# Ledger of designs, part 104: designed miniproteins, single chains, continued (2)

Each design is a single chain, and the fold is of that chain. pLDDT is the mean over its residues in the fold that is shown.

## One batch from the design tools (miniprotein)

Design m7839
Fold by ESMFold2-Fast:
Structure m7839 (fold): chain A 84 residues (1-84)
Amino acid sequence: GIEDLVKEAKKKIEEVKELAKKYLEHSKTIDEINEAIGEILRAIGMLLDLDLLVEKGEVTEETVKAYIEEAEEMKKELEEKLKK
């Protein structure tokens, strides 16, 4: 159901937020610091937006799946940066 999808989306976004924090800890340049902070704020924004959509009764399966997809792409990008 939609509630399970929302929980999955939130879990994946929280994982992205933690990876972005880890990237911040390993950042050596101002550009990397700014990028890491940007990704942390983006993840926080996604969580707040998803909560607002749920509160307003405007959440759809398509919207939640889009957030899951975005979180998975963010995760891939952050994991790639952490490998270097």
Scores: mean pLDDT 87

Design m7840
Fold by ESMFold2-Fast:
Structure m7840 (fold): chain A 83 residues (1-83)
Amino acid sequence: VEELKKKIEELKKKIKELKEKIKELEEELKKLMEELRKEKDPEKILKLIGEILRKIGEITGLELEIKRLEEEIKKLEEKIKEL
């Protein structure tokens, strides 16, 4: 039981770290979107759009990883209840 609890705590810490990374990427995304609103050069606009799409992809990937870890936590919590 104690080992399963420690595993859950480790997974929760990892989720917290991933959520912090998402917040950092969201702040970067906001800055890129503000820059895009001010930009008039078509070449720079295309580059900014590319960077924005890349950041959205990174955020989506991290959100999917969080979901997988949350599912693992639920399975471990269910195992503890069965004990």
Scores: mean pLDDT 85

Design m7842
Fold by ESMFold2-Fast:
Structure m7842 (fold): chain A 92 residues (1-92)
Amino acid sequence: NAEEYNKKGVELAKKGKLEEAIKYYEKAIEIDPNYWKAWLNLGVVLAKMGKLEEAEEYLLKAEKLLIEQKGPWDPELIELGAEHLALVMKKL
Protein backbone atom coordinates (compact mmCIF):
# COMPACT_ATOMS: atom_id res chain seq x y z
CA ASN A 1 0.00 0.00 0.00
CA ALA A 2 0.96 3.70 -0.13
CA GLU A 3 2.19 3.69 3.49
CA GLU A 4 4.64 0.82 2.81
CA TYR A 5 6.17 2.61 -0.20
CA ASN A 6 6.41 5.82 1.83
CA LYS A 7 8.23 3.94 4.64
CA LYS A 8 10.72 2.49 2.12
CA GLY A 9 11.30 6.00 0.76
CA VAL A 10 11.99 7.29 4.30
CA GLU A 11 14.54 4.49 4.88
CA LEU A 12 16.32 5.36 1.61
CA ALA A 13 16.29 9.11 2.41
CA LYS A 14 17.89 8.41 5.82
CA LYS A 15 20.69 6.59 3.97
CA GLY A 16 21.18 9.63 1.67
CA LYS A 17 19.70 7.80 -1.34
CA LEU A 18 17.51 10.77 -2.22
CA GLU A 19 16.84 9.91 -5.89
CA GLU A 20 15.73 6.36 -4.93
CA ALA A 21 13.59 7.79 -2.10
CA ILE A 22 11.80 10.03 -4.64
CA LYS A 23 10.84 6.97 -6.73
CA TYR A 24 9.22 5.31 -3.70
CA TYR A 25 7.36 8.49 -2.69
CA GLU A 26 6.12 8.82 -6.30
CA LYS A 27 4.91 5.18 -6.13
CA ALA A 28 3.05 5.95 -2.87
CA ILE A 29 1.36 8.96 -4.55
CA GLU A 30 0.49 6.80 -7.60
CA ILE A 31 -1.29 4.32 -5.28
CA ASP A 32 -2.93 6.99 -3.08
CA PRO A 33 -2.76 10.59 -4.39
CA ASN A 34 -4.41 11.76 -1.13
CA TYR A 35 -1.62 10.34 1.08
CA TRP A 36 -0.30 13.70 2.31
CA LYS A 37 2.80 12.23 4.05
CA ALA A 38 4.22 11.09 0.69
CA TRP A 39 3.77 14.60 -0.76
CA LEU A 40 5.43 16.07 2.37
CA ASN A 41 8.41 13.66 2.20
CA LEU A 42 8.82 14.24 -1.55
CA GLY A 43 8.92 18.01 -0.94
CA VAL A 44 11.49 17.67 1.87
CA VAL A 45 13.79 15.47 -0.26
CA LEU A 46 13.53 17.85 -3.23
CA ALA A 47 14.43 20.77 -0.92
CA LYS A 48 17.54 18.84 0.24
CA MET A 49 18.48 18.39 -3.44
CA GLY A 50 18.12 22.16 -4.08
CA LYS A 51 14.94 21.84 -6.18
CA LEU A 52 13.26 24.55 -4.15
CA GLU A 53 10.38 25.53 -6.49
CA GLU A 54 9.25 21.91 -6.99
CA ALA A 55 9.66 21.26 -3.24
CA GLU A 56 7.38 24.20 -2.37
CA GLU A 57 4.70 22.96 -4.80
CA TYR A 58 4.64 19.52 -3.14
CA LEU A 59 4.70 20.92 0.42
CA LEU A 60 1.66 23.07 -0.44
CA LYS A 61 -0.06 19.97 -1.89
CA ALA A 62 0.63 18.07 1.37
CA GLU A 63 -0.74 20.98 3.45
CA LYS A 64 -3.94 21.15 1.36
CA LEU A 65 -4.54 17.39 1.71
CA LEU A 66 -3.84 17.40 5.47
CA ILE A 67 -6.29 20.30 6.01
CA GLU A 68 -8.94 18.54 3.87
CA GLN A 69 -8.57 15.26 5.81
CA LYS A 70 -8.02 16.49 9.42
CA GLY A 71 -8.94 20.19 9.37
CA PRO A 72 -6.80 23.26 10.13
CA TRP A 73 -6.49 22.42 13.86
CA ASP A 74 -4.39 19.26 13.43
CA PRO A 75 -0.97 19.39 15.23
CA GLU A 76 0.74 17.73 12.22
CA LEU A 77 0.07 20.98 10.33
CA ILE A 78 2.63 22.68 12.64
CA GLU A 79 5.30 20.15 11.58
CA LEU A 80 4.45 20.61 7.88
CA GLY A 81 4.46 24.41 8.36
CA ALA A 82 7.96 24.18 9.90
CA GLU A 83 9.24 22.26 6.84
CA HIS A 84 7.66 24.87 4.52
CA LEU A 85 9.20 27.74 6.54
CA ALA A 86 12.64 26.04 6.37
CA LEU A 87 12.25 25.84 2.57
CA VAL A 88 11.26 29.53 2.30
CA MET A 89 14.33 30.50 4.38
CA LYS A 90 16.58 28.56 1.94
CA LYS A 91 15.19 30.67 -0.94
CA LEU A 92 16.15 33.89 0.90
Scores: mean pLDDT 81

Design m7843
Fold by ESMFold2-Fast:
Structure m7843 (fold): chain A 65 residues (1-65)
Amino acid sequence: DVLDRIVEATVNLLRSIPQATLDALTPEQRLELAEKVVRGVADSYGVELTEEQIREIAERALARL
């Protein structure tokens, strides 16, 4: 499942960011950061995602932190 792999890779990349840095961001800024990470991960897998899919994956990844 390519979407589950993108979620897992996004979670792992977000976990590489210091928790203090993430905690200093607003919820909106955290979502923007997560969406940027999702785009990078999807591009590395050669997968084209809609904006809705990017947002959904970003929300799923943040919920797992």
Scores: mean pLDDT 85

Design m7844
Fold by ESMFold2-Fast:
Structure m7844 (fold): chain A 73 residues (1-73)
Amino acid sequence: MTPREAFERAAEIAEKAGNKKASEHFRQALESPTLAEQVEHLARAGQEALKLPEKDRNAVLKAIGEALHALYE
């Protein structure tokens, strides 16, 4: 999976969970020019995910992990 595909998938998962702020952070991470800025946006998406019910929170956190994995491969 490319980093772009991973971030787009993560944004869709967050939006489906009703967390527009997390979805926007995933979208901003994709448009960020440096790895450090991408990781910062993923961290902010994670903070927004902590406000969700357990099932939706776990789905968004898993998507963050998949996005990080795609960035390092």
Scores: mean pLDDT 76

Design m7845
Fold by ESMFold2-Fast:
Structure m7845 (fold): chain A 79 residues (1-79)
Amino acid sequence: MDVAAEAAVLLANRLVRRYGGTHGAKLPRPPSPEAVEQAERALALLPDDATFDQVGLVIDYLARGMTPEEAVAAARAAA
C-alpha cells in the first residue's frame, strides 16, 4: 500500500468512532512513519465540528495524494 492510501486508512480508522462508521480496516504491515505523520496532521487540522461530508472528502483527497493541509482546506471549501 502506498503512503497516501495508508494515511487515508489510518485517518478513517481514527474517525470511525466519532462518526459511527464501519469498523476500521487493519493494515497488513505496520504503517510507514510518513503515513502516520500525514494521518495525525490531518486529524489535528480537522475541527471538532467538522461535518461527516467534510471528513469523507479529507479521507478521499488524502488517498489521492494531497497534503493534509490541502485536503482539509479543500474539504472545508467544498462541503
Scores: mean pLDDT 71

Design m7846
Fold by ESMFold2-Fast:
Structure m7846 (fold): chain A 55 residues (1-55)
Amino acid sequence: LRTRAEMEVGAAEGLREMLRSSSLLEGEEEGKKAEEKGEELTRETREEAERLLRE
């Protein structure tokens, strides 16, 4: 059995992969551009991803 914390971390990675895949399918160029921009705002991007997981 996994701990709730470990499952939450796993979900974060899963969600990240899922969002990345979806972004590439809808618009690779647009997704790439957002990723480059998000790299500067890593903290804000991380906060958003964490908020999405909590919901």
Scores: mean pLDDT 62

Design m7847
Fold by ESMFold2-Fast:
Structure m7847 (fold): chain A 95 residues (1-95)
Amino acid sequence: MKEGEVYVGASDGTIGKGKGKIESTKDRVLAEGEAENAVDGRGENVGITAISDDGKLATGRGRVEVKGNKVKVIAENLEGDFEPAKAVTAGARAL
């Protein structure tokens, strides 16, 4: 996994962000890290976004798990034009 950033959005609009590690292909992302302000919980069908260092993004639906500020994000079947080898941010937001 490559160094990057993880984020999780809460239903109240709070965003937890922190350093993590990312592994991605054009249609998949797995990211793990630690985020301040992350609230413990799980989402099984949440919006997931992966962003490459050129600012391009891919989006899909996937899972998020937060436990003790540790964040894990996983999505398959991402769609978009992000560069997977240059993925630097991955996360989940409540819409």
Scores: mean pLDDT 75

Design m7848
Fold by ESMFold2-Fast:
Structure m7848 (fold): chain A 99 residues (1-99)
Amino acid sequence: PSEKEIEAEELVALLRMYLNLARKLIEKGDFEGAVEALDLAARLVERLGREFGAPPELVRRVLEALERAKEAARRGDAEAALEALERAREALEELERAL
């Protein structure tokens, strides 16, 4: 594996960590904390597209799912936020396979 492949793998691991953190925060009713974790995740997704050549269509799908999760969290809608977060996780798995 190249140094860039290791860096991309580390960014994906960090992304999974922030998505898991957001899930736990939503489950606890800490919607402000969840939005912050999702914002950090979105910045890492943008980096995967810009620096590591992730397919634009998969980057867009993950970012759209993260934005839906943030909007639901801002409304205090835990069910909608968790559903959107699961869509983001599924899209991230497809993106990881394409890296």
Scores: mean pLDDT 86

Design m7849
Fold by ESMFold2-Fast:
Structure m7849 (fold): chain A 58 residues (1-58)
Amino acid sequence: MMAEIEARKAAARAAARAKHPGTLTDAQIDALAEALVANSILFGEEITSIPAVTAPEA
């Protein structure tokens, strides 16, 4: 359901922003949160299982 996806995005954005206060722009926080939610949906992972924002690999 769309409402569930929106809730996951909101949670991911809140977590990312709290982790990086003033370090990332709102646009970067939103992009990172959406990527995490999309990955979670594809692999059936819950957003609540992603407590931290990780740096890009390599």
Scores: mean pLDDT 62

Design m7850
Fold by ESMFold2-Fast:
Structure m7850 (fold): chain A 62 residues (1-62)
Amino acid sequence: SPRAAYLAQADAAERLGKAAQAAGDHAGAGKYYEAAGREYEKAGDHAKAAVAYENAAAEYEA
């Protein structure tokens, strides 16, 4: 389903965001968390989208 595809893309983006964060690439981590947030929104998962956007904001402040 389209929803399952969006959730898979969000999960992949979160994994890349966590990897970038672990590497100290805060700008890259922020972009990946934003991408995850957009995909969670497309999937209708507003709670996970909000968490992803909060993570992106925290990375951009680092």
Scores: mean pLDDT 88

Design m7851
Fold by ESMFold2-Fast:
Structure m7851 (fold): chain A 72 residues (1-72)
Amino acid sequence: IGTLYLELGRYYLKQGKYDEAIKYFEKAIEVNPSARAYAELGIAYEKKGDTEKAQEYFNKAIELDPNNKLAK
């Protein structure tokens, strides 16, 4: 379930294991594409130093914001 993958991604992100964090955020997106999952993936790429991929995923998160599914 996407929520479990998001929590695992955040866990690895806090440990500085950015590749593992990216892997689990990608799994979260595979299960349920959401603005939150794309934003978290963007953060992981940003911390890894890949600013271009980070911006791409932040743009994906913004594209999903109008649906308000995660905010409500």
Scores: mean pLDDT 77

Design m7852
Fold by ESMFold2-Fast:
Structure m7852 (fold): chain A 72 residues (1-72)
Amino acid sequence: LKEIEEELKRLIEELGESREAIEEALKKVKEKYEDELVKLIVDGFSETDEEEQAKYEEQLRKIDPELVEQSR
């Protein structure tokens, strides 16, 4: 997850800080790390500790809230 955030920051710096550049960077990060995001969702939902599950969901929502909802 931290690697995904770092990649997003790198792409924003490369493409610029306009809204369109941020949306482009987010799309590229989601496409590149789709399998990793799916794994994080699965791992989060298999967690029995409610606090730990909530942390996984919160981190995923920072990337894409729709992705979290689709996994329910």
Scores: mean pLDDT 60

Design m7853
Fold by ESMFold2-Fast:
Structure m7853 (fold): chain A 64 residues (1-64)
Amino acid sequence: PAVLSDEQAEAAARGLKESGRSGEEVERHLLAMVEAGLLSPEGATRAAEAARRLGIEVDVERIR
């Protein structure tokens, strides 16, 4: 599973913001990616933190 760099996390977060998803929808998406083995829990946390910095109301605690 992918452990994202800061640059990769920012790119992922930008894509999530462009998708127009709510914070809750972003949380569900990241958890689904972890369950599918596409993203590590650490990678999901990094993407969630980057999404929060871009103004998406993600609860990072729910991703951990």
Scores: mean pLDDT 80

Design m7854
Fold by ESMFold2-Fast:
Structure m7854 (fold): chain A 62 residues (1-62)
Amino acid sequence: LSPVQQMVGLHELTKALREAEARGNKEAAEALRKAIQAVQAGDLESLRAASRQFHEADPSLG
């Protein structure tokens, strides 16, 4: 991931994490924390896995 893509991704994921925590959705919050770590590390495989976990845990955002 480019630095710009990492910055934008971290901003959106952090926002989503706050919303998941506010709703008490622990599964979605955990998936988002993993996604944030993956973006910071540039780990696309972990990011994809975390994205799938988030979608499954919080389908109401779809």
Scores: mean pLDDT 74

Design m7855
Fold by ESMFold2-Fast:
Structure m7855 (fold): chain A 57 residues (1-57)
Amino acid sequence: MKEDIEKLGKGAVKYAEQLGMKELAEEIKKLTKEALEKDMSLEEFLKKLNELYKKYE
């Protein structure tokens, strides 16, 4: 689970950076760090990640 969050976070950051969405990439990095520090569930992480994507659509 922790490993899954780390991999998903890294992939999402890389994708946002490739799209030139620097602010989104930075927010995803912050969310990923917070999720790992607080032992956030994968489900909660995905919900918050989806909220970030909606914010930048």
Scores: mean pLDDT 79

Design m7856
Fold by ESMFold2-Fast:
Structure m7856 (fold): chain A 59 residues (1-59)
Amino acid sequence: METIEGEVLAVVHTNATYSVVAVRDLATGKGYLVVAPRADTADLKPGDRVTITGKAVLA
């Protein structure tokens, strides 16, 4: 589990339990795909500034 502070690039996938969100890390500028609980991601849109905790993989 990792915490990423960044900008939402896209919401790639959602289901009842989890979402997969593409996020650009503010510190490094790197893109990540983050799997996070749906409750934490329900209102996320491209361009949103977020702190998101979940399983992150470099995009």
Scores: mean pLDDT 79

Design m7857
Fold by ESMFold2-Fast:
Structure m7857 (fold): chain A 83 residues (1-83)
Amino acid sequence: EEKNKKLVEAAEGYVRGARIALESAKQGDKETAEKALERLKVMEENAKKYLDEASPEFQPIVEKYLKEVEELRKEAEDYLKSL
């Protein structure tokens, strides 16, 4: 199913985007870290929507990517608290 393939590819893309956002947060100032966290929260919400839209056979892989985005968002929150 093309729809499910696009949802999986989009969710995987958010994991890559989340890693870039976290790297940006760690290299920048506090304002950069705050903006990166906002981007991570948007990626997490979009990944949740993709999980809801995925068929049952594709839900496990979309959920795996969602959990990866959630962990990266938590790492960004912890980093920001350390500043």
Scores: mean pLDDT 83

Design m7858
Fold by ESMFold2-Fast:
Structure m7858 (fold): chain A 74 residues (1-74)
Amino acid sequence: SEEAIKLLDEAIKALQEGNYEEALRKFSEAVSKSPLPVHKAVALTLQAVAAILEGNVDEALRIAEEMKKLAEKS
């Protein structure tokens, strides 16, 4: 949905700014408002969380973009 896409854009911005707490909060909100299958949304969110905890911002951004593409197709 449009709202899920906006939340993912906000999560991407927070990641770029190094605000990992805000990024995780926005990812959680995007998942709750996403038309994605629950198992896929959970898996991508866990992968994004792992990337953030490892300090791999590039991987977290890639996952956020993947989630955004999936939300746009729904």
Scores: mean pLDDT 74

Design m7859
Fold by ESMFold2-Fast:
Structure m7859 (fold): chain A 79 residues (1-79)
Amino acid sequence: SARERAFEEVKKRFLELGVDEEEAEKLAELIVRAGEAALAGDSQTFQELYEKTLELAEKAGVSREDVGEALGLATEILA
């Protein structure tokens, strides 16, 4: 499915950035959910998920730019 593909591609990108497997899975799930909310026009859910993603990403050493690129990848696959 498009969702499974988005999850695996986003997870792979975070692993390549040096994020450990457990954190990469958490970030990938949050990014995919944020992408789904964005495509559904659910701005409130998108904002909440995106803020959670940024908080977790900062703790994992992932930049805001890398989060934005991962979200773009997820939304492209999901669309």
Scores: mean pLDDT 88

Design m7860
Fold by ESMFold2-Fast:
Structure m7860 (fold): chain A 65 residues (1-65)
Amino acid sequence: GALPATDPEAVRLINAVGRKIQELVDADWKPLSEADVAAVRAYVAELGLDAAVQAAVDKMIADYK
């Protein structure tokens, strides 16, 4: 598939990023700011995710903008 849906580690990391995005949106009462997006991207980079998983994260960020 285009994204690894069956890798529990990748799913766990994607869910952790999703929770962080939801927390930022909730705290700001607004869509994600550029600073929030940069912080999420830095967090994903620290996790060392593959480009395919990074694409899923970028889509999640776009959904909350």
Scores: mean pLDDT 65

Design m7861
Fold by ESMFold2-Fast:
Structure m7861 (fold): chain A 72 residues (1-72)
Amino acid sequence: DEWRERGRRAGELDREYRQNKSPEVVEELHALVREIRAEVEADRKKRGSILPSPETRARLAEFVRAAREALK
């Protein structure tokens, strides 16, 4: 759910950037991506694996889906 909301926000920011080209929009999008990457890295370290857990991969899929929906 939280990852889905972050995905929706990322898609909205990308759409906004296409209209306005604002550096602040890019910075906010990068901050969201950094949060996601930090959670993926933490999961990988707990597992001792290059690939994140199936649960984390499912959350990544929901993030991407929500972002794509927001771009439409």
Scores: mean pLDDT 79

Design m7862
Fold by ESMFold2-Fast:
Structure m7862 (fold): chain A 66 residues (1-66)
Amino acid sequence: GAMLEEARKKIEELEKKAVRAYIEGDYDTAIEYLEEAKKIAEENNLPEEAKRLEKGIAQVKELKAQ
């Protein structure tokens, strides 16, 4: 439905912003965008998208810690 289409589009835009922040070395901003995208996925019953985003957040956090 239209709500799921808008949710997926918002998730994609947030992921693009996260990738840009990551390339610029701004890991905190990248994590914030991915966490916002994960929240949208959870609120819209998109469990596979939420899982994928959680994995992405963990990977960025690991890179920041190294």
Scores: mean pLDDT 87

Design m7863
Fold by ESMFold2-Fast:
Structure m7863 (fold): chain A 56 residues (1-56)
Amino acid sequence: GAVARAAQADAGLSDAELARIVAARTDEEFRALAEETGLTVAQVRNLRAALLAEGD
């Protein structure tokens, strides 16, 4: 959706990284993704929530 495309354009996130963000469940997974993507943990959590809200 539009959130995924915005994240790809603004943060340079790949489809694989977005899929991992959606699949994340633990604080450790969010921290690992934040370090890998250059986002904060709060930004990764907010992006996950937005991606899930736009998901089919």
Scores: mean pLDDT 78

Design m7864
Fold by ESMFold2-Fast:
Order: structure tokens, then C-alpha cells, then sequence
Structure m7864 (fold): chain A 63 residues (1-63)
């Protein structure tokens, strides 16, 4: 599913240190109703050190 692909993309982006890609993947998870996947993507963005991207992702799943 699109949500499952977005979750895999978020994890991969986190491993590569790409916080913006992780945040974008988290937003896609939230749009497809996967709030937990969105939360994981936000955490990956934070681990990558991109606080702005992590904050954007957090706002997306808290809406």
C-alpha cells in the first residue's frame, strides 16, 4: 500500500540522515490514516538532527 511504502521510505531516510525525506514520508503516512507510521517518521527526522522537519511531521499527525 502507499502507506506501507511511505513508512519504509521514512525509515530509510532516517538511516541516511535525511530528515526532510523522513518528514515527507511521515506526512504521507498521516494522509493515509497511519498515525503511528507518521509518528515513527517524525522520530526518524529528529534522529537525523532535522528539528524543523521533525516538528512539521509532528504537527501533521497531531492534527
Amino acid sequence: SAGAKAREAALRAGEEGDGTAAASAAHEQNVHGDKEGARVGAEMARRAGDEAAARTAELSYQA
Scores: mean pLDDT 65

Design m7865
Fold by ESMFold2-Fast:
Structure m7865 (fold): chain A 92 residues (1-92)
Amino acid sequence: SEAEKLVAEAAEHLYKAIEALAAGDLEAAREHFLKAGEHLAEALKLDPSLEPALAAAEAAALPYLKKAMEAIAAGDKEAAIAYGKKAAAALA
């Protein structure tokens, strides 16, 4: 489905964000977390009645993405990586 495609793209951006954080690239990490959040928000707008488990996984990931972005803004790379990993795990 289109929702599954958006979730897969969001997960890909989460892993790219974690890699960017490990490399010290906060700007790239922020961009990838933003893209992940955008894709998850778009997936949640699709009719989830056919895929409630996918909608639940997306809803579980969004709070962790928000916390990762807040950690980046605070300069806390360790917290940003931890929350990024939790968001990725919620989509698995």
Scores: mean pLDDT 81

Design m7866
Fold by ESMFold2-Fast:
Structure m7866 (fold): chain A 96 residues (1-96)
Amino acid sequence: MEEVERFLEETGLPYAAGFRLERPEGEPRSVFLARAIGRVLLLSTEFPSEEVKVRLVELDETTLLVLVAAKTKEVLEKAKRLLEELGFRLEAELER
């Protein structure tokens, strides 16, 4: 996935993954965005900033992409588990 490859290069970290979240029918965009941002902030507080980099991208009105880059495979695996528990779907994973 091009977004994950670019994020891996931009962060300089060896591991990266991209996760997708789709807005449920009937959920207002503002609620969807607030919910997604809150979950990404939880991830960002679980790890030191030098070990994990996170970016939220709005692909369209119903689809968000979360990009995660990690210093170690163990840290990426922990971030993956947390995001999957929060309803994000793994789309791509890359290693440098």
Scores: mean pLDDT 79

Design m7867
Fold by ESMFold2-Fast:
Structure m7867 (fold): chain A 61 residues (1-61)
Amino acid sequence: SMEEEEKIKGEVSVELQKRIQEWQAANPDASPEERRRKVFELAKEGEKKLEEELKKLKEKE
């Protein structure tokens, strides 16, 4: 359902934000370029995870 999809999207978004914050805290001296590359990498991992979770949701129904 749309409600379940929105919940999954929210959970993936929160996890992405947490991972970014944890990485930044562990790498306080990271350059703006390094931060952008890591955020892009984590966002791509989040997109893949979102697609996998949405696929699982469709298979449950």
Scores: mean pLDDT 80

Design m7868
Fold by ESMFold2-Fast:
Structure m7868 (fold): chain A 67 residues (1-67)
Amino acid sequence: REERLENLARAAREALLHDGVSEEDAERVARMIREGASPEEVRRAALEAGASEETARMIARQLARVQ
């Protein structure tokens, strides 16, 4: 569980950076994933950070499968 959350957090950070999100905001979202935030909370945070709806949905979907 924790290992899968860490892998997802790292992948989410990379996806957010590729989408143009700042390093600070991408790390904040990755930290939320590591700390057990819900898919809904992570999707909202990613969108607020400037991620595309597509990227935010992808991250939330992956998190729902891991939790």
Scores: mean pLDDT 82

Design m7869
Fold by ESMFold2-Fast:
Structure m7869 (fold): chain A 57 residues (1-57)
Amino acid sequence: SRELALRLAAKDLGLSVEQVEEIARLLEEGVSQREIGERFGLSPAQVSGLARALRLL
């Protein structure tokens, strides 16, 4: 279920699964959502939504 959820999130955001897993790691390490958004080309809303989804996995 986790792998499927990560694939769905990646497809929705135009990212690879590996990029979504890297974002999860960066969030766990305390990297700001703003910096993550800038690095991966995501809007603040997209990063916030992904962070919320990842917290529930």
Scores: mean pLDDT 81

Design m7870
Fold by ESMFold2-Fast:
Order: structure tokens, then sequence, then C-alpha cells
Structure m7870 (fold): chain A 74 residues (1-74)
């Protein structure tokens, strides 16, 4: 939950609506358990905004959350 809240904060701090939309879709995918979709969205974010520190932080939080979810299921 904390990582999801941080992702929302990153989206709100972004001045680019496309970055905001991609982060929001990543959050939605994670909440629905669509991990593969979340990874694809993170890849799009990295490809379009490789030098954006907010995009990089969002991707890092996503990967951390995915690991947590997968380990809980194991």
Amino acid sequence: MSDIEKLKEIAEKSTDPEVQELIRKMIEALEKGNIDEAIELATELMEKYPDDPLAREAVSLLFRKIKEIREKKK
C-alpha cells in the first residue's frame, strides 16, 4: 500500500500528463494482479522517459512491489 501511495505522489508531481497516465495504469495493473501488464507499462515509461528521475523512481517502486507480491504468493 505504501509503495502504491508513493507511485500516486510521483504521478501528481509529474508535469507530463503522459507520465501521469502511464503511472496510473501501472498502479491499476498492480491492484488487479496483472503483473505482466504492469511490467509492460513500466517498459513504455522507461523507453519514453529514460532521463526522467520521477519515471525512474516509479519503475523502481513497481519492481519492488512486484517482488513483494510474488514472494507472498509463493
Scores: mean pLDDT 78

Design m7871
Fold by ESMFold2-Fast:
Structure m7871 (fold): chain A 60 residues (1-60)
Amino acid sequence: AGRLARAVEDFEAKNSLHLSIKKGEILEILLDFGPHYWVVRSLKTGEVGIVPKSALEEIP
């Protein structure tokens, strides 16, 4: 099983590298992108982008 995270708040993309997410969405964590961001894939849309770690909670 891959690493999964749940959106704890809405996040709106501010540039083309970011992924917009809604609170409660489940995403796959692909890579760390510095200390503050994850590269994630939406399980709903299949889109890949950068999301702040503060907007996500990793599912154990």
Scores: mean pLDDT 84

Design m7872
Fold by ESMFold2-Fast:
Structure m7872 (fold): chain A 79 residues (1-79)
Amino acid sequence: MALAERVAQAVREAALELGVDPETSEKIAEDTLARVQLLPEDTPLERIAEVVLSAAKNYVDEETAERIAQLVRERLEAE
């Protein structure tokens, strides 16, 4: 998968794992996908996590957004 697609899937999975509803999870994933599509494939994980955090903050509280970004980073790091 392209980087953006992998990040969006990781966001969906992380948000659902943290108890975020499917509709909100999908909105965060779509916003993240749109943002990451503009980034090079070799973008550092720190920058990707930063983009995920910024997108998630528009839909969930800061603590939940930070946890989503952390889980996404861990999932991408494991691949």
Scores: mean pLDDT 82

Design m7873
Fold by ESMFold2-Fast:
Structure m7873 (fold): chain A 65 residues (1-65)
Amino acid sequence: EEKKKKIIDLLEKLKNNPYMKEVLGVDDEVLDEMIKLVKEGKFEEALELAKKHSELLAKYLESLL
């Protein structure tokens, strides 16, 4: 519950931060899909999507567990 909300908040903040999106190599489409998966309770699928587009983002999300 807490973890899920924290991850969604992080992804929403990244979506609103052009600098961080550039650093992590992700765009709004990827972030929107990840947010959708997390909201659906598909956290593992969201992590796999992150790994495909940004290993740094995936590692950061894992650190929130």
Scores: mean pLDDT 78

Design m7874
Fold by ESMFold2-Fast:
Structure m7874 (fold): chain A 86 residues (1-86)
Amino acid sequence: TYENIKKFYENLAKSYLEKARQLLDEARKAIETGTLSKEEVIELFNKAAGYAVKAETYANFAGNPELAQEARRLADEAGRLIDEVK
């Protein structure tokens, strides 16, 4: 049913959203502690942005605009953080 498909895509979107958040947190901690190079931090932000974009796509498939907007905000945040580290 549509409801089962919606829940499937919502769960998938939430999974990717959480992965994006975890990578952003990891990258921020690495900046704070100086444990990773600038290049490695940028790679983490790029990976986080990728997961956030996937989350947005699946949220849209689920018909959940609020979840899609949340994912877009994380993607935009990752992009801003890349610009700050350059």
Scores: mean pLDDT 88

Design m7875
Fold by ESMFold2-Fast:
Structure m7875 (fold): chain A 81 residues (1-81)
Amino acid sequence: MLKEKAKEYLEKAREYLEAGDLEKAEEYLEKAIELLLKTGDLEAEIVVGVAQLVLAVYKLIGEEREGLERAIEILLEYLEK
């Protein structure tokens, strides 16, 4: 199931983020986003949009780690519903 695989990628993104590997964290976050968008679920598209906006804003203000953490949290919360 696409949502189950997306959750696995988000858990990997969180592991890399906790290890300080921001590049790998973002790579796995993007993989999860791609799968969520492939579901065709409107709620998934909205939640992905919110997560992407949050990440973009945090990157713009120089807080990329916090942005990645928040984006991953938003998507994981959606998938745990």
Scores: mean pLDDT 86

Design m7876
Fold by ESMFold2-Fast:
Structure m7876 (fold): chain A 64 residues (1-64)
Amino acid sequence: LSEKEKILKEIADKLNEIGDALDDVIKGKKLLKEAEKLEGEEAEKKKKEGEELIKKGEEKLGIK
């Protein structure tokens, strides 16, 4: 394996971890969008669930 191939493998592993975190963020954003169609307590519950998933994904990615 070339040096580039070793680096690419490490990048691929990190990309998989980033992918999992992005899935959490995407799912959270979907819940926030669903909450906009709801009213009252159900809307607030979905909003909190979405915000928690986004925060979880952002923490894994090291972003704020």
Scores: mean pLDDT 79

